# Designed miniproteins, single chains, continued (2): the designs that were tried, part 26

Each design is a single chain, and the fold is of that chain. pLDDT is the mean over its residues in the fold that is shown.

## One batch from the design tools (miniprotein)

Design m4881
Fold by ESMFold2-Fast:
Structure m4881 (fold): chain A 64 residues (1-64)
Amino acid sequence: MSVEELSKELGELLKTAPEEVKQKIILAANGALSNGNIKALEEGLKLVKEGNYEGAIEVLEKAG
């Protein structure tokens, strides 16, 4: 899956998240995107789908 596809899907999932959590995930995901870390983006997306926002932030921050 492309970085653009992952970014779009993550953005859609975050529409229902609280604004503060959304901002933290977006910031962390931007770091992962800048580094081209597709594996971290895929894992972060999976965790967001599961409602594990804390885990998603941790994975994405380690990628940036």
Scores: mean pLDDT 76

Design m4882
Fold by ESMFold2-Fast:
Structure m4882 (fold): chain A 64 residues (1-64)
Amino acid sequence: AEVDELIDRAIREAEHLTRVHGLPLEKVAERIAKDLKNAGLPDEKIAELFRRLGVEELAEKYEK
């Protein structure tokens, strides 16, 4: 399945928005998570994305 590619794209998007546009990482991560959840990604994969971005506090919200 293409889930890992979606996560890789989301990480590159977050990196671009934080580095180039100076947006806060946590706000970018929350927006990306909303988009991925709407696309049908399971909470465990969204938590994985947050860990790869270094936003552990947001990852905890999606862990059970």
Scores: mean pLDDT 76

Design m4883
Fold by ESMFold2-Fast:
Structure m4883 (fold): chain A 102 residues (1-102)
Amino acid sequence: MKGATLYAITELTPIQEDPEGVAATKKLIERGAAHAMAARRENPFIERTVMVVRGYGSEEKNAELREAALEAARRYGLDSFRAYTAEALGAEAKEEEEVSLR
């Protein structure tokens, strides 16, 4: 039987130098990873879980959040991680990174 892939997607809107915004986004990433793994446990139809982050704006803040998302994906045991960046929201996204975790 062909199973489903679950995508835990976090869209990183342009973040200014705001420590509270960064911390809140890290919590959302962690919660997304936890929910994806809970859904997989509850639903045997889900064969694969993927953490996806899409970043816009600040390269340094996007890199920090991308690293946090990769760590969350590893910690919660998702199958893979993908990162995308674009110059602005709605622009064509470029894949920055893809990591197979299993």
Scores: mean pLDDT 70

Design m4884
Fold by ESMFold2-Fast:
Structure m4884 (fold): chain A 85 residues (1-85)
Amino acid sequence: MISIGSVDEIAAELARAVAELGEKAVADNLTAQAQGLLDAKKQGHLSPEQAQLAAQALYNIALGAEKIGMTDLAKKLREYADQLA
């Protein structure tokens, strides 16, 4: 089962980042990080276990983003997570 507590903590951290940096900057940064993880997997720089942990982290971040109304970011992060898993 998904840990609701960890998702709530991620949502709170994302809300703080949005307040400090702006929504677009946060979305662009997280999308770039997700792309970097996918590129690292394609180049063989991530083990299968590391790629799976990265996918789980992105799914949790996507749930946090959805909770604060960043639905477009949540969809993009889920697409990257699916490619990492």
Scores: mean pLDDT 82

Design m4885
Fold by ESMFold2-Fast:
Structure m4885 (fold): chain A 111 residues (1-111)
Amino acid sequence: MKSLLERLMELVDRLEALDPAFYERLFAGVTSDVERAQKLLSSDEELVALYKEDKRFEPLLVEWYVVYALHLAEVGYSKETILKSIRDRMEKLGVPKSIIDKIVEAIEKEL
């Protein structure tokens, strides 16, 4: 199984490949791979906005929330707290119910 950091780095690479201009804006002033990974973990609002404009970002958004959930589990949050927090956040950001359910199912399989 890939490490959490490896999965985050793969998401950074996929984002650059899919939208280089968005990548340059998101990581402006970020100088290291570790800092890019950390920045990405705090960027769900920007990723959801990108997904709303271009549905090709759906697989990236799904994987991002899975990785974020695993990060919260490593920090010590309970599965119940993680799932509630992520669901509430996605609803606030206007993610469609069908996509929220898909993401929650993906998270539950790995937690």
Scores: mean pLDDT 85

Design m4886
Fold by ESMFold2-Fast:
Structure m4886 (fold): chain A 59 residues (1-59)
Amino acid sequence: MEEAKEEAYRRFLETVQATLAARAADPSAGGPGAKVPDELSLDEMTELAIRAAEEARAA
């Protein structure tokens, strides 16, 4: 049971890191809410978490 949550959390962290790296390299590729590439607001973090979950479900 915990493993399923850990896997989802790990994917979320990887997605956040990949998104931040992509924003740092190409800020215009960051999509909506790309304000500061090194500093994400709580709302931005929440948006990324939701997006990561949606992508996981869509797969």
Scores: mean pLDDT 62

Design m4887
Fold by ESMFold2-Fast:
Structure m4887 (fold): chain A 79 residues (1-79)
Amino acid sequence: MEEAERLEQEVLELALKSPAVREASMPLIGEALERIKEKAKELGITEYTPESEEKLAPFVTEVLEELKERLKEIVEKEE
């Protein structure tokens, strides 16, 4: 998942921008992880395999894109 890996990196960089951003981003990151878990459960994914990763990839990308935009707004407000 090239796009998802890139988005994970970008989200991490934004979250670590400052202590205030990190504190504000932690609940949002937790929410994103729960959404991914719920989708995995919905798709019947019980083990992490290349096939299950491919099934989750579009949803993970969508969740990470939304998370990235929310974190950007937090960073912009802190400046």
Scores: mean pLDDT 74

Design m4888
Fold by ESMFold2-Fast:
Structure m4888 (fold): chain A 61 residues (1-61)
Amino acid sequence: DLTRKIAKEWGVSVSDLTRATGLSENTKVPPIGVDPGTRKKLEKYRKDNNLPDIDVQKYAS
C-alpha cells in the first residue's frame, strides 16, 4: 500500500511511480518504518519530478 499512498499524495499514477522506482504497487511497510533503500528510491523520484517532500513514516503507522 505504500506505493499507492505515495502516488496519491504526489498526484502521480501508481504505474508511473512503480515504473520509475521499481517498487511494487503493494509494497508493505515494516513496523519499524520504510527501509533506507526504499527511502532513497523514493527521494530520487521525488527530486527528479520536483515533488513535495513526504514523511514516509506516517504510512508505516
Scores: mean pLDDT 65

Design m4889
Fold by ESMFold2-Fast:
Structure m4889 (fold): chain A 68 residues (1-68)
Amino acid sequence: MLDPGDARNQAEWLLERARETGDKELLELARKVQRAIERASRGQGLTPEEAKAVEEAQRLGIRRVDEE
């Protein structure tokens, strides 16, 4: 489920990490999460790709909170 506040914070964090590391996969993931947030805010349905990106971003966020 998309939580706009939590997902937005995770997208911003991923963008910062991608810029620091030059990781294109993290950059693409962060952008997909941002688009998912925009669609959800508009009341539009998420694509399967956007829903999966949000799930992956949440998994990474949980890992960072638990490990750091």
Scores: mean pLDDT 69

Design m4890
Fold by ESMFold2-Fast:
Structure m4890 (fold): chain A 91 residues (1-91)
Amino acid sequence: SMEKEYEEIKEKAKEARKEAIESGTQETLEKAAKEIVEAAKNASPRSKAEAYRYMMEAAVEVGLPKEDAQEGARAMAEALGVLELKDVEIK
């Protein structure tokens, strides 16, 4: 069940990343992040971390300014309830 949850969240995050990159807009990225947060907010820490990672990758590929990407990362980490992730640098 936990493994199934992880794979489902991972697939949703991959699809959200693809959609955000194809659109190339901050608005689509923000909508994708909100949907992934809703899907992952009650999931395991592993699933939450995976969702966070895919959305951060999407932000970098869309070409958001580092400052905007960092603020979005903090908001997503807070929404997921994982304060540790808000201080992770986007590489």
Scores: mean pLDDT 74

Design m4891
Fold by ESMFold2-Fast:
Structure m4891 (fold): chain A 91 residues (1-91)
Amino acid sequence: MKSEEVEKRAEEVLRKTMKELDELLEEAEKLGDKELAREAVIAATSLAILVTAVHIEAETDPEKAEEMLEEVERYGKEIIEELRKRIEEAK
């Protein structure tokens, strides 16, 4: 895979995950749960940093960057699912 392909996939993963985290942040704010809202912001920031690392790696090692992207996508899914469960429990 070329660096451009990995970068495009990384951008798509970031866009999708950030949209879901923004929706979770809005729900946490509606519940008045400041801790949950704080965790959503931290998760969004961490994912942005990780995607930036994937972009950097893609310039020198696209194969390693693809492996890193798979880990980032898994991490994003796990965090989103955990936050969703906590929001539902807080209702």
Scores: mean pLDDT 81

Design m4892
Fold by ESMFold2-Fast:
Structure m4892 (fold): chain A 68 residues (1-68)
Amino acid sequence: RPPPAPPLVVPPEDLEEALREGARAIAEVLRRQGAPPEHVDRMLRLAEQRASPEEILEEVRRIQEELR
């Protein structure tokens, strides 16, 4: 039998690292979709400055909406 699922708790340190890695992956997707490098760079700086995940996601949403 599979073990019980772990609790949905992410240590702050791991969350910050995950946000930085996720931001880089999202940046590459946005660049492939033709996002301006200036906007991608701004989002990456937010992740580097340990901005909230909500703030980073809002910036990503704005860039994606401009690409539609």
Scores: mean pLDDT 69

Design m4893
Fold by ESMFold2-Fast:
Structure m4893 (fold): chain A 64 residues (1-64)
Amino acid sequence: MPEYYRATHDIIAQSPEQLSLKKGDVVELLEELPDGRVLVRNLKTGEEGLIPRMALTEDLERVG
């Protein structure tokens, strides 16, 4: 079942592989990486990229 998360804060990308998110953006979790990052898709922009796994609990909230 797909997992969705909503950004509670703006998130600024630290590298070209990372997504920047604005407060209220909803992302779909696509893949968990073994290095502490997750691959997500921004449902508003269609962009895919990495964010820190910690952000799923600190900077985002689960939807559904």
Scores: mean pLDDT 82

Design m4894
Fold by ESMFold2-Fast:
Structure m4894 (fold): chain A 93 residues (1-93)
Amino acid sequence: SAELRRLGQLLAEAFRRRADAETDPRVAAAYRRIADALETSLDLVRALVELQENSTLSGEEFLAEVAALFRRHGVPAADVDAVRAHELARGRS
């Protein structure tokens, strides 16, 4: 779908902007690897849309399901865990 490809590109751009604003280069690299997965995997983007449309989860539980999707679609667990921990810390500040 052209629509899913465009959404993946927009999500990747958002994650790259987060990486560019990040002061920890390891966390920045993790955001960029997630962005690359969003740009290259239509199945990942479709799964994220389905999660958003059908999920009643919010906050930490929603982030946990998003993290599980990234891991299932080939993002290294260490990168997913670093970004999830960073997003949770930002939500508490």
Scores: mean pLDDT 83

Design m4895
Fold by ESMFold2-Fast:
Structure m4895 (fold): chain A 65 residues (1-65)
Amino acid sequence: DKAEKARELIVKECGLSEEQAAELVEFFEKHKKDACAVAVYAINELGLSAEQAARAARAILKGFE
């Protein structure tokens, strides 16, 4: 499951909670798998830094390879 892999990578590489990881993956799947939209969502809705948001977006892309 690519979503499971993406959640695991976000938690492991970004240090985010499993709930935050699940929310970002769900947003990615609902919004046409747009990694840029995920990064913007992470900054605006989860309060992540630009660096954390970029790392989370990269982790999601790795999970969905």
Scores: mean pLDDT 82

Design m4896
Fold by ESMFold2-Fast:
Formats: C-alpha cells, structure tokens, sequence
Structure m4896 (fold): chain A 75 residues (1-75)
C-alpha cells in the first residue's frame, strides 16, 4: 500500500511538471485512483476521476487529455 501511494505521488509530480496542472490536483487524481482500485494504478479509474474534475470545472478537457496521455506513457 505505501509503495503504491509513493509511486502515485511521484507520477503525479511528473504529470504536474509536464502539463502545468497544479501538483496537488495531479497527486489527488493518482492517489485516489490507487485507493479506489485496491492499490493498483488503474487507467480507467484515472480517466473516471479526470472526467469528474472536467465536469466540475477544476481542469480543462485539454488538461485531461494531456494527463491521460502522460499516465499511459508512464504506466
């Protein structure tokens, strides 16, 4: 569990640096994906969480696509 969360935080930091999305937003998405997927970095859960953030106006659709592309390349 702690190793998966550390990996999620590291990936979130990298995505934030590459996309310009605030670090806490990227880390939130990656850590929630791990917590909601029994400790796995699940791409479908990441996409679901990003869709909710777009719907709530927290990120743009373009930022969602950039974050998903990087997550797919890292995972």
Amino acid sequence: MSEALKRALEIGKKISEETGVPRFVAEFVLTQAVLQSNGELNLDKIEELLNELVKRGVISAEQKEQMLKLAKEIL
Scores: mean pLDDT 83

Design m4897
Fold by ESMFold2-Fast:
Structure m4897 (fold): chain A 86 residues (1-86)
Amino acid sequence: SMKEVLEKLTEEQKKELLDFLDSRIAEARAAGWEPEVIAALESLKKAFENGEDFEFTGAPLSDEAARRLGEILREVFEKIEEALKK
């Protein structure tokens, strides 16, 4: 689960991940991305801060919105995987 993976990160690695999410959320807002994507990213950040599993229970996403969210999630998981290899 996401919670189990996050528990393996150092406090510094968690901060770097949260800072990355903040940057991506700010960029997505500036680019005029769908509100549903922004809300999903903010929910993901809150889950990381609280050490909770992330579940998207909001409104259904369009194919393009789902693709954009998926790209950011991929980048997040890649950063986590790289951190765990140290």
Scores: mean pLDDT 76

Design m4898
Fold by ESMFold2-Fast:
Structure m4898 (fold): chain A 110 residues (1-110)
Amino acid sequence: SEIQELLEKAYKVIIEFLNKLKKLAEEEKKEEAVEILDEIIELYEEAHEWALKNVKTPEEAIELIDNWLETLKRLSKTLIENYKMDEKKVQKILDEAEKKLEEIKKELEK
């Protein structure tokens, strides 16, 4: 379905975001941040399978994307404040993901 295709695009944006953060954490030698990001990537792989089976309407898909974006914002804050990753670099990665997810939401709204 069109909704499933847009959810697949949103999922790929999230995985790209997490992989970019992981690469940054590796470059900054933040081993504990790398470990948490690996665990979060696995959780999103499980969440993707659930979403494809359970999300049937554009409204439900938009709500899921909004919940994902809020989680990415909270994760970014944790990586900056607790793991001491570079604020400007993390924010740039977050801003790129947010822009892409907002465009997918617009496609769902028609």
Scores: mean pLDDT 87

Design m4899
Fold by ESMFold2-Fast:
Structure m4899 (fold): chain A 55 residues (1-55)
Amino acid sequence: SDLDKNIALTAAILHLEGKQDEASDTLKSAVKGKSTDEALSIAELAVDTMKKLSS
């Protein structure tokens, strides 16, 4: 969803800015109440976004 994409982008930007704790907290909050598959999808999207921004 667009919300999951925005969360992934926010976490990726925070990680690249050296705010690892804030990035981690953003992802932890996003996956609360979600299935394993949904949580994995958000995590993969965040990793892919970080790769694109650091390229």
Scores: mean pLDDT 78

Design m4900
Fold by ESMFold2-Fast:
Order: structure tokens, then sequence, then C-alpha cells
Structure m4900 (fold): chain A 68 residues (1-68)
């Protein structure tokens, strides 16, 4: 099972990649949603599920602001 630090790193690395590649907002949101679903499928811990949602939500907000 992935730790909170590993989850945060994977979400942030995806964000950084999408910004570097200048993905469209739609492509970036689809990629982040796919990552969120992947990470949620890999855990049964409700605390970790909450953390995944919060981190993904934060980085989705960032991507929406930066990719306009």
Amino acid sequence: MKTKDEIKKEIQELRDRLLREKASEKEALNAMMSKLMELLDQTTDPEIKGFIGEEAGREIGRLREELR
C-alpha cells in the first residue's frame, strides 16, 4: 500500500509533467482523474482515500489556473 508521501509525490509529478507538456485543460483533468481512480483502487484505508481526494483536488485546481 502506498504511503501519503508516495501518493503526494505521484500526484505532484503528474501535475509537473502536464504543465511541462502544456497539455490542454481537458487532457490534464482527464489524466488527473485517471490517476485519482488508480490510486483509490489501490487502497482500502479511508484515511488514505481522503488524502488522495484532497491532494488530487488541490492539484486539479492548480492545473485549471495554470493551463488557461
Scores: mean pLDDT 80

Design m4901
Fold by ESMFold2-Fast:
Structure m4901 (fold): chain A 75 residues (1-75)
Amino acid sequence: SIEEKIKEYEEKAEQAEEEKRRSEESMREAAKAGAKKKLSESFVLFAEAAGESSEWVMEKIKKKNEEKAKELKES
């Protein structure tokens, strides 16, 4: 049913948000560990930039699933 598909897209959007949060936390911890090991702010900035790229992908997945759920609700 349409209701089941809406729920599925909403769940996928929620899962993408959760994965984004985990990736962000993991990247911050890696950046902190790297800074301590390298004693370099540049290393921290590089690690954070890599995390931002991953976050962008997950945000796009979330938005796409939210848009599909919205379209089904409006149909």
Scores: mean pLDDT 68

Design m4902
Fold by ESMFold2-Fast:
Structure m4902 (fold): chain A 56 residues (1-56)
Amino acid sequence: VMEEVEELAKRLGLSVSSVLSLLENIDDPVVRANAKRDSGLTDEELKELEELKKKM
């Protein structure tokens, strides 16, 4: 799980801490909207984050 978080963080250009914060609140539509706006994440990348959270 942590190795997957590190790999995703590198791919998205985010810090590990930012990815962990997003994973904790990924079900919140406001957090998802802010991630798309502020970090330029796609719906596909948000889906990958949701799948990763389910493995935690």
Scores: mean pLDDT 77

Design m4903
Fold by ESMFold2-Fast:
Formats: sequence, C-alpha cells, structure tokens
Structure m4903 (fold): chain A 60 residues (1-60)
Amino acid sequence: KEREELLERARKLAEEAGLPGVPPFISTPDGKTVPLTPEQLERVIEGLEIHIAGEKERAA
C-alpha cells in the first residue's frame, strides 16, 4: 500500500516537472522489468522535489 502511494506521488511530481511520468519499474538492457522498491520511490520523489525547487529558483 505504501509503495502505491509513493508511486502516485512520484507521478504527480513528474507531471509537475514536465516529465511524461514515472513507471513503477525499471527496464533492464535485456528487456526485463524490475519493480521499484519503496526506498527507491522515496529517492525519486526527493530528486523530483529538488528539481522542481531549482526550476522555481531559476524562474524567479
């Protein structure tokens, strides 16, 4: 349940940043998909928040 909430938050932040969204998995070079862990999703969210804050600072 926590993973689903983190994934939804990450997608909303990605859309705010002008990105096409965040998939719930990572594609490997051999075409396989690996699900993102809650810890990885939290890191993605933090990165997106930092990026958005930097964009706002640049625009100001």
Scores: mean pLDDT 71

Design m4904
Fold by ESMFold2-Fast:
Structure m4904 (fold): chain A 73 residues (1-73)
Amino acid sequence: MPTARAKIVIEKKGEKEYEVTLTLTYSDGRSATSVFTIEAKSVEEAKEKAKRIAESAIRSSGARLESIDVEVK
């Protein structure tokens, strides 16, 4: 079973709007990058939502989560 690492970069774009860049790197050599916007009241809420999306994406791909790294710009 492949494992995956998630790199999340969060940038505030508005008062309640955050741009998330999610990069998934799989142990089998695959990688995927997605950019999307989330609504959140705070950067902490944005981090929580982004982590949940990453975990869900990895699980849906049949991989196991190895690590999540979060960077805020």
Scores: mean pLDDT 85

Design m4905
Fold by ESMFold2-Fast:
Structure m4905 (fold): chain A 88 residues (1-88)
Amino acid sequence: SVQDVRQQVDDIVDQMMNQMRQDRDTLSPQQFQNRMDQLRADTMSRIQRVIDSDTSLSQSQKDRLMRDFQISIDGTTRVFRNISIQRS
């Protein structure tokens, strides 16, 4: 269901955010930017697999969910980028 996909994605996003917080405190700014790009790519890949594995959703529903999650992830990564700049 849409709710089951959202719950699985929330768990994936929480894992990404926790890793970003840890990496922000331990890595240089350049290493942190590179790490954020990699974590974002890995997170989007995991979300795509969750959506693709759901057989109850139409393709249109899957496309909408993927777009919504993409927007959410982009917003989250922007916030972390801005915080890292302010620490200079």
Scores: mean pLDDT 80

Design m4906
Fold by ESMFold2-Fast:
Structure m4906 (fold): chain A 100 residues (1-100)
Amino acid sequence: SAREQLLAVLEGLRQFVENVLADLQADPNASPATIATLQEILALIEEAIRMVREGAPLEEVLAVLERALALAGQIPDPRVAATVGAAIREAIAFARELAA
């Protein structure tokens, strides 16, 4: 189903952000602000996954992902901001194609 496809994409996004967060947490020179913002982004992705599982409207799922994208733009590490932002944008584009 479209929801199963979206769930798979969001699970992949969650795993990607978890891996970025784990790498930064292992780096003693990583910005605490970047780590904190990534933890908030991860929580929003987990909320989007829960919403998809519970049958929430795609418009509401997209709103949560757009909030995650806005937070990615606030990440002080520009490389992390660009990489995480790109991954979230790909998930948003996929969700929009399913809603069309």
Scores: mean pLDDT 90

Design m4907
Fold by ESMFold2-Fast:
Structure m4907 (fold): chain A 67 residues (1-67)
Amino acid sequence: SREEVVAQLLALFDRDGDGTIDDADLARINSDPSLRALLDLDGDGTVTRADIDAFVDRAAAGEIDLR
């Protein structure tokens, strides 16, 4: 479900522990080339909130296997 995908993303990327992926979390994701490659779904070279939302939508639809 979308809620399970969101929970998995928060567990992996919400290092502030505030329950959201904020600008500080996005900055850390963008500093890691492996995380950028995973989450940069529009291929513009930067992970944004729109990329995270698109990732959640695709993962919830079964297009991305989160395991």
Scores: mean pLDDT 69

Design m4908
Fold by ESMFold2-Fast:
Structure m4908 (fold): chain A 91 residues (1-91)
Amino acid sequence: SFLPTSELEKLTADDVRASLAFANSLFEEGDYDRALRLYEHTIRALEALGDPALRPLLAEAYENAGRVYEAQGKLEEAAAYYARAEALRAA
């Protein structure tokens, strides 16, 4: 990228917040499959970046994906995602 690190972090954070807001809207509409796909896409993007400054957004994405799994009755998957979110917040 041709942007300074701080500028890249701001753009990435804004893009992530927009993706999370859209996924949250899909979840509220009961579109669990699309919401989950968007949360998991966001998780993969944040993990690939490995930016510690984005860790709170990564934790939020895991927490929200966990809520989708819970709404689908996939309690083991929900527990795993919640545990990952908690580990990220504790670090």
Scores: mean pLDDT 82

Design m4909
Fold by ESMFold2-Fast:
Structure m4909 (fold): chain A 80 residues (1-80)
Amino acid sequence: SSEIEELVRELVRAAIENDEEKVKELIKKLVELGLDEDSVRAIALAARVPLEKAEEVLESLDVPEWLKEIALETIKEVLS
């Protein structure tokens, strides 16, 4: 879903910017769209750790591969 992709990209950016209110809002929206809350929170956490650990966190999640790819791509884009 294009909406889920956009919200995940926003979540990653908000997490890197340490905008806690926006992170909470985006987690709520993604959960309302059917994503698991713990998984969404782990994606936000991945954005806040060093890139090597971000890859490890995302790899450990039981979420679709396309979602992991979007999160990791956005982290790399923001940190470059």
Scores: mean pLDDT 84

Design m4910
Fold by ESMFold2-Fast:
Structure m4910 (fold): chain A 88 residues (1-88)
Amino acid sequence: SRSDRLQGIVDELLELQKQGDLLGVAALLDRLERDESLTLEDYIYIAEQLVKEGNKFLAAGVLNAGYRKFKDEELKKKAEELEKEMQK
């Protein structure tokens, strides 16, 4: 299902970060940005699941990739809010 696919992306991002594979995280985010089948709502969903998992860093990364793809200023704003919370 679509939700299974989106959860698979969440799980892969979390596993790559757990392994310390920051280049793998960057490569996956680049693949998401190039994936024509993913909608703006899919990026928000993935980011919200990452926030629920306690990972604001990956959530901000996903939202920034979504901003680059869709040019939606609300995605950029959400990413900046998460980045500010990580600096506290």
Scores: mean pLDDT 86

Design m4911
Fold by ESMFold2-Fast:
Structure m4911 (fold): chain A 115 residues (1-115)
Amino acid sequence: MKEEILKLADEAIELAKEAVDRLEQSPHPRLQEIARKLREAIDEFVKAKQEFEKNPENLDKLIDAMERVSQLLAEAVREAKKLGEQELYDWLLETLRKINALVTEIRRLYEKLKA
């Protein structure tokens, strides 16, 4: 269970890092600012993962960090659409959906631990 949650968190971290790389390649200052905030959120997510690995009671902090990443990706999706960056928009939207699915799976695994 704990190892499964850590694997899902690692998958979300890698997806978020790829989103930072793609946003930083954009010439638009608004997308670069979101990339900067997303990098900070990823650092907090990595810390939350380390704290969860040491103490499983910190799962709420891990989920909060993942939801912060999701919120920033949603902001990036909206901004990419406004800027007419169709390929970036499509990729970010798919990545947001994948991260949201990982959060949902982590919550599902946590509920099984309470039984």
Scores: mean pLDDT 87

Design m4912
Fold by ESMFold2-Fast:
Structure m4912 (fold): chain A 106 residues (1-106)
Amino acid sequence: EEEERKKKAEELLKKAKENYDNATRGIQWEQDELARVAGGPAERRAYVQAELQADTDIKKAYEDAIKRGEESPEKAFEAYKKMVETTQKANDGLAAQRAAYLAARA
């Protein structure tokens, strides 16, 4: 049981680290893009700001989950699960915003 819980926590952490690495790379691109579109349409700036916010939330969720796991190892699995759920919600919200943005521009 303890071994199984450790394996599930490690699998959750691997997936979360991939999302964290993607979010960290996204933040740099999004900051650069905001600078490029500083004089552009407000709708484009708003969408890129939403992307930056989503990636920032994902990065923070990962960092908070790691700290919580270190402070309370017995709660590590639950912390990692909540982080994955936060990442999924951020991605779902951004996908909806992207669809709305593209529809408005069509």
Scores: mean pLDDT 77

Design m4913
Fold by ESMFold2-Fast:
Structure m4913 (fold): chain A 55 residues (1-55)
Amino acid sequence: VTVVVPDGATPAQMEAQAEALARALWPDASPAELAARKSELLAQGVAQREARRAA
């Protein structure tokens, strides 16, 4: 699962979406685990956005 963001999204918007998605997918996770998952989702979202831009 990855964060889907528009090309014009700010870093703050991307972080907010990643946090919301992480909480929805892993509601019982610890704060540290949620932070790690949020970082992974954010990185995936950035990579997906760059891939769309390159296509």
Scores: mean pLDDT 71

Design m4914
Fold by ESMFold2-Fast:
Structure m4914 (fold): chain A 109 residues (1-109)
Amino acid sequence: SLIDEIKKLVVELRKKYPELSSLSDKILKSLDNIQKDPNSKKYQIDFLKNFQDMLVELLKKQKDKESILKMIGLILRVIGLQLDVEWGRISGEELLKEVKEILEEVLKL
């Protein structure tokens, strides 16, 4: 499933940045909640806020201007997804697809 693919990417991120294990654990728990109720705006927003917190911590670890600007762009995409969820403009499936693409971009840094 798409959630299982996202969980694998989060585990890879946790391996690359073990100091962020607490945030990774919160993200994995949020994904479990989404899996139980994929259309819950509360669970979707809780997940996106934890994901944003993770990206902000990763931003602090970037050293070059290109990686910093790319990470800022990814954080803005996550904020945009939070607004789309709040305003009912995105399906749960579309949300998970966007999250997967953002995680793949993060892992390329």
Scores: mean pLDDT 89

Design m4915
Fold by ESMFold2-Fast:
Structure m4915 (fold): chain A 80 residues (1-80)
Amino acid sequence: NEALKAEIAALAAEIKAKLDEIAAKYPQYQPLVDQMKAQLDALVALANAETDVARLQAMLEGLRRAKAFVDELKKKLEEE
């Protein structure tokens, strides 16, 4: 389902942009950022090969949780 795959790719790109902002401000987190970006790229590649809508929806939910985690991490770092 092309729309769902596009949404997954867009959300992964948004999370990667937030991770790049964290690494730019807090270089000590660069290894974590690199690892998470690699995992996001792998997830997008997996989603592009996926044909089961329920699995694509589960991947999208996983990305939404990952975005919430990155947003919370950024907030905590900015508040310190």
Scores: mean pLDDT 85

Design m4916
Fold by ESMFold2-Fast:
Structure m4916 (fold): chain A 61 residues (1-61)
Amino acid sequence: SRQQRQQAIQELIDGVRRLKESTTKEQKQEAIAEIQRAVQQLQQQGMDVYINPGTLEKVLA
């Protein structure tokens, strides 16, 4: 639904913001999990959204 899509988009935006503000590995892992959950929800709503695993691995290093 439109409301579920809007919520998932907001969660993605919030997750990316938290990732950028994260200073510890644990905080980065939590932000990544939020981003992955939001992307999965958007994909279930029929949106072509993709996460590059290599990009996420670089952020954690």
Scores: mean pLDDT 76

